# Designed miniproteins, single chains: the designs that were tried, part 48

Each design is a single chain, and the fold is of that chain. pLDDT is the mean over its residues in the fold that is shown.

## One batch from the design tools (miniprotein)

Design m1654
Fold by ESMFold2-Fast:
Structure m1654 (fold): chain A 88 residues (1-88)
Amino acid sequence: MMSKKEVEREVVILGASLTANMHAARMFLRDGDFERAREQLEKARETVAEIKELLAKNPDLNPLVKKDAETEIANTEAEMAELEALIA
């Protein structure tokens, strides 16, 4: 069983990975590399699912950490939909 502090740290680490995957997806799209852009968006989708699972299993997390993670997920899901439409 992870401590609350360990879960909070994991959420922050996953958030950083999510940011990196989204940045890479934007760069590959700019360069016309749609295959690599799709791969980065798939990784971002997997990371979003993992963060959502951690939040669902740990409802008593720090409210600020939870709110920041939920906001990041919402913003990322919106951007993913826009980028996926551009790839289609």
Scores: mean pLDDT 86

Design m1655
Fold by ESMFold2-Fast:
Structure m1655 (fold): chain A 83 residues (1-83)
Amino acid sequence: SEATAALAALEPEAQALLDAGDEEAAARLAVETYARLVGAEDLIPEAVKLAEEAIRAARAGDLEKAEELSREAMKPLFERKEA
């Protein structure tokens, strides 16, 4: 898919951020890229906020909260793509 190909093309940039320990920046890059691909740039601020909160929850060991926040971040973007 177009979205999958574009996300795969970001893998080197995302990997460099992860190697630097910047998981929040890697999550931001992925969310922003997907939002632009589906025409949901208006949703970027809220989606990024939730994605960053998910990374912080995961680092705190709260995997259930991290999964919930990740789903909430991506749900509006997936809905925009299908509209």
Scores: mean pLDDT 75

Design m1656
Fold by ESMFold2-Fast:
Order: sequence, then C-alpha cells, then structure tokens
Structure m1656 (fold): chain A 64 residues (1-64)
Amino acid sequence: GATIDTNTAALLLKAAGLQLNDENRTRFLVMLQDKSKDWANQVIQALKEDPSQAEQKLQELSQL
C-alpha cells in the first residue's frame, strides 16, 4: 500500500495542532495506517481544492 510519507504525517500533526509527544505521534501514525490511503487522499485533495474544509477535518483530529 501507499505509505504516508513521514514528512506529510508531521505536517498533518502540526496543522491539527496536536502536540508532538511520543504517545500522540505513535497513536496518530497508527490511526493514519488504519484509516487507509483513501482518507489521506481525501485530506490532500481538500487541502488543494479548499484549505478551509481540510482545516475543519484536521481540527476534529485534535480532539483525539
């Protein structure tokens, strides 16, 4: 499967406002692997077409 690039995962964490502690980072990386390639592609497409919609989805991740 397409691995989400570590740099892309770091940018998503930063955009979501999640603190980069080891626990939250590990949990988020596991969640990205579980949520599949489709979810990652949807977020990337939203970022390209409408950044405000992507920000709303990323804010929901901060409530983990």
Scores: mean pLDDT 57

Design m1657
Fold by ESMFold2-Fast:
Structure m1657 (fold): chain A 63 residues (1-63)
Amino acid sequence: SAAEKGRAAFELVMSAAPDADPEAVEKGLAAARAGRRELGIRLLTEAGVSREVAEQAVDLVMS
């Protein structure tokens, strides 16, 4: 389900970047859920998430 994918993506990001602001991470994942892949990646990387992890999380949410 979309909720399960969202939770898995959030857990993936927070495991890889535990110091990231959870609210900023949720904004990035919300952009991905809205179909805005590049915005989602940008918001996650601005929150301190590596580009590799940001791409994995965004692609998981959009799958």
Scores: mean pLDDT 86

Design m1658
Fold by ESMFold2-Fast:
Structure m1658 (fold): chain A 62 residues (1-62)
Amino acid sequence: GEAAIDRLAERAGLSREQALGAARAAASGDPVQTAAAVHELMELGLSREEAERLLRAAAAGL
């Protein structure tokens, strides 16, 4: 939902539109797009576990 996307945006330092893009990549079912989104969040300072958790929550809320 909206709250999960907002949490991803705030935690990663992304705009809401950028967080929506990452959530859509995770929701795509494409493991390459999902892995790329996780990696990009890790480059922004998130742990792998945190990136995966936030992306899963945001994708489920779409």
Scores: mean pLDDT 81

Design m1659
Fold by ESMFold2-Fast:
Structure m1659 (fold): chain A 73 residues (1-73)
Amino acid sequence: MTLEELAEEARRLGEEYLKQGKKDLAGLYYELARRIYLELGKAEEANRLAGGQPDGGVPDEEFLELERRAREL
């Protein structure tokens, strides 16, 4: 899996959690995707994800795995 694929997966999961009303968790996934896009030099994609910052939220296991993979790549 590439960094770009990780960013897209994080964005997709953030959108799903936002639809469920889990704004804090959605914000964590959007921030992860934004960080990865910035690492890739895709500032326009990162800026599209600019929204409310999470005021907390507990990361789930899938979030922690995606963050770890992004850090390793």
Scores: mean pLDDT 73

Design m1660
Fold by ESMFold2-Fast:
Structure m1660 (fold): chain A 78 residues (1-78)
Amino acid sequence: GSMSQALQNAISTLQESLKTGDVDAAIKSLMNALQQTRNRNHILKLIASLLIIIGGELDGQPQVGIQQAISLLQDMLS
C-alpha cells in the first residue's frame, strides 16, 4: 500500500485512540505504517512515535503521548 495512505490511516486511528485511550490500537496502526515505508527518515519518525506513545503510557499520560505522535506524523505529511 501507499505510505501516504498508511500514514493517514495511522493518524486517523491515533485520533480515535486519543478519545478512547486505546494505546494498543495506536501501536498496531504505527506498526502497519512502518511495514509500508523504505524511507529511513520516515522509519525513524515512526519509531520515535512508538517510543513517545510507550513513554506516555509508562508515565501515566497515554493521551499526551498519542497527541505528540499525531503531531509528529502530521509533520511527515506536510
Scores: mean pLDDT 81

Design m1661
Fold by ESMFold2-Fast:
Structure m1661 (fold): chain A 100 residues (1-100)
Amino acid sequence: TKELVDEILKKIDEAYEEIKKEASEEDKKFLDELYNKFKKGLEEIKNSNLSIEEALEKILELILEFYDESYKKNNELGKKLAEKFREIAGEEYEKYLKKK
């Protein structure tokens, strides 16, 4: 469980840093605040006693919240980030299932 969540967290962080390079200073302030809250939620999931399936459900819930907040602020980079985070979570989960 922790290994899967750690890989997801790592790839999400890499995706965030790459896309943040394209953001204006005002967008960076919004994205950094939103991402810090999101990352804290991911760390809580990583340190929980959740199953892999439960951890993935919580991660997807946090990604949807990230998308919704970005949508409300009409932030296109934030929406793109949430979509990328969903791709990362899905790929890592599929990779986990195929190793069994």
Scores: mean pLDDT 81

Design m1662
Fold by ESMFold2-Fast:
Structure m1662 (fold): chain A 83 residues (1-83)
Amino acid sequence: SEEEKARELLERFRAQLDKIIETLKKNNFTPEEIIDFLKEHRPALKARLRKEAKENGLSDELIERVLAEFDRYIDEKIEELKK
């Protein structure tokens, strides 16, 4: 289903974000440097997610929902890093 494809795609992008953060931490990036990295690369990550969602045949409504949920996830990770 489109909902299953949307969920799978979102989970893959969330996992990729988690791996990016983990990799930066292992390479001794400070929380502030990781936040700056995430802010700089957010547009490119969202563009890739939108492209893959379109290629997988998701409706515009589902694409916007997946992007909004991914935006929230990035914001949550940034807030966790500030603590």
Scores: mean pLDDT 90

Design m1663
Fold by ESMFold2-Fast:
Structure m1663 (fold): chain A 79 residues (1-79)
Amino acid sequence: MEQKQQTLDLLEFWLREHLKLPDEEVERILARFQEYLDSLPADVDPIEYFLNTPVEKLLEELGLPDELRERILARDKSR
């Protein structure tokens, strides 16, 4: 439980502080990601999986709408 929450907190921080996404978009992404984390096997470290998986692949696995996915990737690249 604690490791999954830590992963969600890291994702929320990245979305809010790094990508500057609106609260509504952050909440939508976190809800989808929480469902995804709940489906992972118990022997998988969610934090290590998150950090070692490319952002594009994570967004695809989360099944986010194309519009939201493109917006996230565009903001990340505009650094």
Scores: mean pLDDT 66

Design m1664
Fold by ESMFold2-Fast:
Structure m1664 (fold): chain A 68 residues (1-68)
Amino acid sequence: DDDDILRKMTNALGSLSSESAKQVLDALDAGDFDKVREIFKKEGKTDLADDVLKGYEVRRRREEERLR
């Protein structure tokens, strides 16, 4: 369920400090998914990195579909 994936992404980002969340968003914009995983690992939340990556993929897919 796309809505469940997006909710999990929002919760994962909200669990980080503001500084770490900013670094994750910058890494996503750069396409550096290894950096996203590293940031969550540093925070002790390695399992939440997949929620963010799945949510980003859903958002990208919806944007691509809108441009057709």
Scores: mean pLDDT 80

Design m1665
Fold by ESMFold2-Fast:
Structure m1665 (fold): chain A 113 residues (1-113)
Amino acid sequence: MTEEEIREKVLELMDKAIEILRQLSDVLAKYDPELAELVKEIIDQLETLKERLRNGEVTPEEAVSALEGAVNFLKAILEYLEKNNYPQEVIDAVRKALDELEKILEEARKLVE
């Protein structure tokens, strides 16, 4: 696989991660607007990094590190929701998003090793 092919594949995985986070932000906005805003900040960071990756300003490895950061952030959100007795539907939505992002991260890690 060429470096260009790796970059393009990581860009596709970043797009999928952003879509998952956008859907999650919409669900969270109904229950906790401040928490939804924190997820939007992560989306903005990933969108900025995606543009920089497309322009060759950052490496695929740096993009994968940002995806790892997003996964760790969702793990922290999940713990917060469980501790504060949020509705099960909200906890399930975050868990589903986390599971999907972890799969994306695993694929991205295999590309950059």
Scores: mean pLDDT 88

Design m1666
Fold by ESMFold2-Fast:
Structure m1666 (fold): chain A 61 residues (1-61)
Amino acid sequence: MSPEELKAGLEQLASQLPPEVFRRFARHEALRVPAEQFDTFRAVIAEVMAARGLPVPDIRP
């Protein structure tokens, strides 16, 4: 999945889910992301959360 596709999908989920639910979803999905894609995933989550005015979750591998 391209970073642009991932960002679009995450923006849709962020608009549809309560902030706390989206935050938990993002943390859970981080555990499933391959190591080589983790930095891209983390960057996209941070950008989506910032654009929504939400606190960026502390996503760690």
Scores: mean pLDDT 70

Design m1667
Fold by ESMFold2-Fast:
Structure m1667 (fold): chain A 79 residues (1-79)
Amino acid sequence: SAEEKKEKEFLEEVEKLKEETLKRIDAATSQEELDAIWEEYLKRVEELVKKYGELSDESEKYVLQQIAEIFDYIEKKKA
C-alpha cells in the first residue's frame, strides 16, 4: 500500500541519517563538535518527522530508539 511504501521510505531515510551521523561522530575531534552534531541530528530527525508525519506507534518507538543509540554513541566518544 501507499502507507507501507511511505513508512519504508521514512525508515530508510532515518537509517541513512544514522549512518551519516555515526561517521560524523567518528570524525569529530572535540566535545564542541559532538554537541553540534547532536543538535543537527535532532533537527534533521524533526524535519523527517514533519515530512512524513506520524505513521505508527512502531515507527515512533523506532525513531526514539535510534535517537537513544546516537546519544549513547556520542557519550561513549566523549568518555
Scores: mean pLDDT 84

Design m1668
Fold by ESMFold2-Fast:
Structure m1668 (fold): chain A 62 residues (1-62)
Amino acid sequence: GPGRELYEQQRALAAAGKLHLSEEQKNILKGIADTLRAIGDAIDEGLKEGRLLSSTTPLDTS
């Protein structure tokens, strides 16, 4: 599609080393993504079980 070529140009620049992230930076981004996924799963489970919305343990009431 029309937008695919723009994406492909960015990938080509990255592959050529002009837009490059170090392995350290990539590891940091992966860690953030993994953390967000885990948080999302924990929130979903908590809501389904009523844990997060329990009147006995309310959030931000102090």
Scores: mean pLDDT 62

Design m1669
Fold by ESMFold2-Fast:
Structure m1669 (fold): chain A 102 residues (1-102)
Amino acid sequence: VKEYLEKAIKSLEEAAEILREAGADPQVIDEIRSHIEKAKKALEEGNYEEAIKHLVDALNLLRQAVDELRDTHPEAAERVEKLIDEALKNISKAVDELNKKQ
């Protein structure tokens, strides 16, 4: 579980940096980064449900930011979409492992 969530966090941090460099709204970037930091804290505390919640919130904000950049920065948008997909795969694996511990 922890290893998958750590991989998801890294993908989302890289995605946020690509969006920042592409000129995404600084307020949206700050909100994305805030959710990533809350996810990191929850993960350190062993609260995997809270960590997943914050990662999903960050993913939704990233998707919104990507849609705004598709016409102006298509290469940056494509890179971020791949990182979003990677993060989703890792979150899905973490959820599956949590469900097996019932």
Scores: mean pLDDT 82

Design m1670
Fold by ESMFold2-Fast:
Structure m1670 (fold): chain A 110 residues (1-110)
Amino acid sequence: SMEEKIKEAEKEKEEVARQLRERLGRLDMSDEEVLEEARRIVERYEEMLARGELPSREELELVRLSQLYLILTEELETKDFRKGASQITAENLRIIGDEFDRELAERKAA
């Protein structure tokens, strides 16, 4: 059970890293560089929200992947899978996308 959770989280983390490398056009990034870039992307997003700014759809996709990478990294370091990314399904990512589309539409209508 725990070994299976670790293996699944490691596999998901590598897939998320692959997508981040591809979207950033930086296929040669080390895992440490991916982690640092993910932190920077999330921090920039939080600063944008604090200013009342919304990211583009492309920027939001990078933010979602970055958040997922950070959560998976924490789960693998702590071995605590109770709160995190192993429960973040494609469905949850789609819900986040739908909520963003709704907020963007509401702001354009105002």
Scores: mean pLDDT 75

Design m1671
Fold by ESMFold2-Fast:
Structure m1671 (fold): chain A 85 residues (1-85)
Amino acid sequence: GSMNLKKAEELLKEAEELLKELKELVKEKGPIEKAIGLLLRIMGILLDLEAIVEKEPDNEELKEILKKVEEIYKEAKELFKKHPS
């Protein structure tokens, strides 16, 4: 319903903000421990959103938000691979 969509939109916004923080951290060569933490938080958001979509499998708006968060997580993993240890 509309509450699940609102929650999904909030999760998407949080994932976008975490990705932006990870991009800046990688650019500034910040601590790898912080990069791991940001990646794990994005993964947690993805898992939460997958659970929401599973409750409403016919909701195309929720599936589109899930796809966007999957793309964010993929980009975050690619950024993390570029971080020097």
Scores: mean pLDDT 84

Design m1672
Fold by ESMFold2-Fast:
Structure m1672 (fold): chain A 77 residues (1-77)
Amino acid sequence: SAMQEKVQGALDAFAEIHKVPKVEIPADYTGNLSDIPDDLPPLLRSMLYIIRSVELSHGLEVDGVADEATREALREL
């Protein structure tokens, strides 16, 4: 879905910027950063919470989209 693609883009950007392993979202996750399931793999869940926290702290919408504002916020981590 478009929401899953946006969140995957943010995860890919985070992995590239911070030189950490790339993580794929599972097919059963909707891509909604406001609703992160507790049963996701720990690494994926942690990355999603970090992306969500960064967007919230910088006044961005919690959608995970890898636009320039989100990428800049991720670089400041």
Scores: mean pLDDT 72

Design m1673
Fold by ESMFold2-Fast:
Structure m1673 (fold): chain A 86 residues (1-86)
Amino acid sequence: MSDKELEAATNAILEKTTKEADELVKKGDYDSAIKLLEKSIEILKQLLELAKDENASEEVLKKIEDAIKELEKRKAEIEEKKKKAE
């Protein structure tokens, strides 16, 4: 994959996952939102491994790592919301 393809894939996963997770949270479905985030984090980690194997640029690697951190942060925030709702 090219750097542009890796960046586009990362952006698409991040945008789709955050939108779907936000909709699940609005419905009070915290468990489904958490599971969606876990699945997308795993996909991004696999994409990071692929990017490293293809010697992607440091900028692309950082974007994938930043996307993983953003989804991990969102997952932690939703877990806290679930804990307060119980």
Scores: mean pLDDT 85

Design m1674
Fold by ESMFold2-Fast:
Structure m1674 (fold): chain A 94 residues (1-94)
Amino acid sequence: MKEEVLKAAEELAKLVYENKDDADLINLARETINKIKNEKAREAIGKVFTLAEQGKIEEAMKYLEEFLKEADEETIKEILKAIKEVIKKIKEHL
């Protein structure tokens, strides 16, 4: 599961950075992240998003890898679910 989260997060980070000048897409992604009910998942994904928008993809991935070491299985599942939802919203906008 951790490997699946990291793979999904890398896809998200790449999509965010490649489309960073699309204000509507960035705002849609940010709004989707803000609606995540799980506080830890929202925090983790929000940090990855912010770093990715700044082009700091390597830093975003290192942050998430460290976060996942301390996260319980339920939090990891919620992060994966939430990342997939954000990716889905971005792809529907494109």
Scores: mean pLDDT 85

Design m1675
Fold by ESMFold2-Fast:
Structure m1675 (fold): chain A 68 residues (1-68)
Amino acid sequence: SDQEILEKGLAGLKADPSGATAAAIAHELAKRGLISEEEAREIRDLAGAGNSEGAVARLTAVLEKRLA
């Protein structure tokens, strides 16, 4: 289900809280239509700028809001 995929994304991010992992998870979720391409782009841009903490925090906020 969409919820299970989002939960797996959040679990994966918590296991490896890096900008690269946040960008990879965001890409897969956008490809599945579970987050917007704009949200995924924001996360990728943060990771690409070396703001790994920002990328992780942004994806975490997006996922937690959708799971609440």
Scores: mean pLDDT 87

Design m1676
Fold by ESMFold2-Fast:
Structure m1676 (fold): chain A 93 residues (1-93)
Amino acid sequence: MATSVSVSVSGDRKTVTATVTITDENGNQYTATLTIEGVEPGKSASATGEAGGYTVQVNAVLNPDGTITVSAAAYKDGKLTAYSAPATAEARE
């Protein structure tokens, strides 16, 4: 199972790129890069990908101050195994 998930975020107000790194119980790391489009103020946008047999779901929210907050969750066989702390970055648009 995943023991940790980390997320980094970059982007503008139109397109957010989230890089998700999953670490399993054996210390293996798996990376997924997901693009989230159409992030709007006060609304969440999400993208789903796969890395190392895990389904990765990323959620992005555009905050009223113009920052973007991103969180990631890793699932295996439909079961939540780990999730990231939220990461916040300035939207450059």
Scores: mean pLDDT 74

Design m1677
Fold by ESMFold2-Fast:
Structure m1677 (fold): chain A 110 residues (1-110)
Amino acid sequence: SMDERLRELIDEAAELIDEAAKILKSTGVEENKKAALELEILRGLLLISKGVGELTNDPRFAARVALKLIDEAIKILKDAYPHVPDKYKDKVKKIIKQLEEIRAKLEELL
């Protein structure tokens, strides 16, 4: 169903954001550590948006909120990317691409 797809997309985005935050924290770079904390906040808000969608029976509202949070996560990752050590750049770039793909799928639900 649309609600199940929305939940799956939000959960997948939250997992990717968590993975990105862990990578950024592991770099030891101050700018990356700050970006990781911002990503952890966005992950929490993303999971709250899922819960609100369930409680209100308004999947379109939840999808719109999730889109905004994913857009912010992508911006944070793109801003952090120049400060990421070369060893982790390919992983971060892949996560950005995967979040962009989830964003496109969420937009199709609107």
Scores: mean pLDDT 88

Design m1678
Fold by ESMFold2-Fast:
Structure m1678 (fold): chain A 70 residues (1-70)
Amino acid sequence: MELSVDELAEAGRLAAELGLSAEQTNRIVAALMRDPALSARELAELTGISRAKARRLVRALAEAGLATAR
């Protein structure tokens, strides 16, 4: 699975809407470029965000068709 530029932009927008900093949003986009099938746990570990925010982001990405919910 690979995200297009438009899908990466949408993922970044969703992260920003959750109140994440620009630095955290950039880390999330970089992690998703590497593996768009990341679980909420894996995303939290890689980016340093809380597991609750990671779970909300993964659900939002799955609802947008950008990632698989795990």
Scores: mean pLDDT 72

Design m1679
Fold by ESMFold2-Fast:
Structure m1679 (fold): chain A 67 residues (1-67)
Amino acid sequence: SAVEEANRLVLEFLTALPDAARSAALAAELRAAAARYDAEYQATGDLEAGIAAGLLRLALGVARAIA
């Protein structure tokens, strides 16, 4: 599901934070996934896609705040 993929990506990203190169690559994946799920939510109204996009954006925001 969208939420399961988002949770997996968030966990991978957060555990990769000490590795600058890997976390940067994963941040790009989170941004791409958030854009896909946001577009799906706008097109279909699927709340799970909206939640997934929100979780991905939240993780990116937290990482920026602690950097």
Scores: mean pLDDT 84

Design m1680
Fold by ESMFold2-Fast:
Structure m1680 (fold): chain A 120 residues (1-120)
Amino acid sequence: MRTVVVRLRLHTELDEEGRERVVGVEREEEIREGATPAEAAPGAGPVELEEDGEPVGRAVLLHAAEEQRETLLRTAERIAEALLGTTGEEAVVRVFAEIALEAGILTPETAAALLRHTAR
């Protein structure tokens, strides 16, 4: 089974309160062969980006079966647009979770779990 993966890399700047504000979003698409049923299921989540073992930023990862590619790409575009100007990790997670939930990429249970982990 083929799985489509979309990575939205977040570019941030510090605001006057020292919070990270999203000023840009880069989109990358990848098609993966041999996906497990769990990897082919629709999903979204935050990912830390590393280069040479050092944290270099944050991204949002979205995945779904190839049959759902159009929905996934449309959802990723909406998330990218909505994240511009968003300040702080909790607000970023809330925005993408809400859009992905409405698009059927996240279940209510997964969305609730993501929001709980970022409210710390």
Scores: mean pLDDT 70

Design m1681
Fold by ESMFold2-Fast:
Structure m1681 (fold): chain A 73 residues (1-73)
Amino acid sequence: SAIAKLFVEREGLSLEEVQRLLEALDQGPEALLRTAEELGRPALAEMAKAVLEDPSLEPTLRELLERMVEVLS
C-alpha cells in the first residue's frame, strides 16, 4: 500500500511519468529505481521522503524508497 500511496501522490509528476513508474515497478525494484533516476524529478524524491515518515511502512518498501531518495540525490 505504501508504493500505491506514492503513485497516488502525483505532486509534480505527469500522468505519463506515473505510467512509466508503474510499468517499471511491474518489471521489479531495480527497474523502478532506474526509471526514477532517469526521470530525475525533485518532486519524486520529496514524495518518497514524505512516505518514509510513515512508521507503519513495510520494511521492503522502506528500503526501496530510501534507495530511490539516494539515486535522486
Scores: mean pLDDT 68

Design m1682
Fold by ESMFold2-Fast:
Structure m1682 (fold): chain A 84 residues (1-84)
Amino acid sequence: SDKFKQMADIFRKIADNFGTNDKYGAQAVVKMQKIMMDASKNSDPSTKTFISNIYDRFQRAVRYARSADDFRKTMNKIADTIIS
């Protein structure tokens, strides 16, 4: 709930700030890893699977995004998925 809203907000901030900082992607990966690990610790198996799937989507976007626009769209789509 509230933790998921915080995660969604971070994905939106990642989208909004992409391309303004040379190290942004690396910083985002580290921050997101910590948040997802913390969110996973006391979750049931289905929630852990959900968090793992979100993290996989984030990792693929960092590695394989075709453009800045593709990366931003993926970040916003992940945020929307978390709060829906």
Scores: mean pLDDT 72

Design m1683
Fold by ESMFold2-Fast:
Structure m1683 (fold): chain A 64 residues (1-64)
Amino acid sequence: SSSEKKLVERVRAAIAASNSPRKAELEEELKESVKVLEDPNASISEKVGAKLRLIGIELELSLE
C-alpha cells in the first residue's frame, strides 16, 4: 500500500542519515521487512509484524 511505501522510504532515509553503530543490522532488518511487505504470499499478520519492525527502527534511531 501507499502507506507501507511511505514508511519504508522514511525508515530507509532515517537509517541512511544515522551514525548508529548498528547501521548494518538496521539495514538488514529493513531488507527483511521489505521482503515480507512485497511477498504476495505473506499473511496480514506477517505484514503487520514487518510494519511494527520498521516502526521499531524509527523509534530506536530517535532515541540515539
Scores: mean pLDDT 83

Design m1684
Fold by ESMFold2-Fast:
Structure m1684 (fold): chain A 75 residues (1-75)
Amino acid sequence: MKLSLEDAAEQAITAAKLLATQGKLSEKDAEEVIKKLKEAAKKGDIQAIKDLAKEMEKKSPELSTAIRSLADQAE
């Protein structure tokens, strides 16, 4: 199933919010990720979304994997 970049970013934002609600990601880190996802989606920059997944790998492997999977589905 092919996702639009906007849909992929929205699903990644939902994942970040869910992890923050579960205490698996700080609210500050979730806000920063959401901000970057919205910016990348507005610019149509799929590479920025993939780069964000790499940045999150140490802080939240679960979120990193989700963002990467969603970015791959948007291609």
Scores: mean pLDDT 81

Design m1685
Fold by ESMFold2-Fast:
Structure m1685 (fold): chain A 120 residues (1-120)
Amino acid sequence: STPELLVELAAAILALASQPGATVEVDGNTITITFEDTPVTNYLADRALAIAAADPGVSATKDGNTLTVTFSEETVAKFPEAVALLKAGVEELNANRDAPYEERLELATLYVAEISRLVG
């Protein structure tokens, strides 16, 4: 993974996790997001899938309304703080899924900004 690809992927993942009705599961280096079928959620999921396809350190699959993203051991070793912060961000969005959308979107934006600072 490059800093640019990791930031773009984090932005797409966090934006998707902030959408109304989105739920998140984190298991090791795998993030799974289940989302409602809307033009916005499909755009964000497809964007995450495309960015992951460009990054040999990340694998992603989309099955219906579920996006699964797995970070390689190499990517986690290279960007441990950024990957940990992305996981924390999606978990916090999931914990706050009943909060107003505007507050969840602001939270997602703050996580993207911090991840960007960590990777350069």
Scores: mean pLDDT 89

Design m1686
Fold by ESMFold2-Fast:
Structure m1686 (fold): chain A 76 residues (1-76)
Amino acid sequence: SPAEEAMKKIEELNEEIHKAIKNGDLEKAEQIVEEMKKLYAEYKDKLSPKQAVEAEMILGSAELAVETMKFVKKKE
């Protein structure tokens, strides 16, 4: 289903953002967060309540990780 494909893509982007953060690649991490936001906005009305909560948790975690990385780099 479109919802299942969207959730799979969100999970794949979540793996990519973890790699970008591990590699110190802030620019790549920010690009991935924007892609996740766009994907969530496009599919949110097609997600089940459980899938919507899961997607929101993944996106929120990713955004927090990127903001933390930006804060740390600003103090370098």
Scores: mean pLDDT 83

Design m1687
Fold by ESMFold2-Fast:
Structure m1687 (fold): chain A 87 residues (1-87)
Amino acid sequence: APPLSEEEATEILDKLESDIEELEKLFEEAVKNGDQKMLQDILQGLDVGLGQLEQLRPHLPDSLLPRLEELEERVRELKKRVEEALK
């Protein structure tokens, strides 16, 4: 596939960041309510998100790689918290 423009890549990253923020809010509510099904659904959403970020990496302009890495770290940290809450 051809490399993404900075505008296209930024739009994709903005959407992914918004999706991550939604999952973070859902995680807080799921922990508060003891909602094991929601925690499992969040875990699946995070795995999908990580896959999307990894698929994006080879097509991303170098200027946006730090933002991608920051989002990947954020998803991995949330995934760790979800996995601990499921124990």
Scores: mean pLDDT 85

Design m1688
Fold by ESMFold2-Fast:
Structure m1688 (fold): chain A 87 residues (1-87)
Amino acid sequence: ALEELEKLFEEAKEAIKKKDAEKALKLGQRIVDLLLQTLPDLPEEKVDEIEKLLLAAYLRVKDQDDVEGALEDLERARKLVEELLKE
């Protein structure tokens, strides 16, 4: 589960660098789905925070061509996922 989450974040990072907004969105959804499967007792509020960061990264690539900002949003989401997995 953790190894798969790390792989999905790396794939999302590469999609963002290549400006593949659709692939980044799909990978973001897979990250959320896998997180919910791994930790089903997660507070909805924490899942919503991660989803918002992943959506923000997608919108930065799609609408703003802001790869640097999108990578920052993705890294913030990754850190929140790591925090939840250690809780």
Scores: mean pLDDT 80

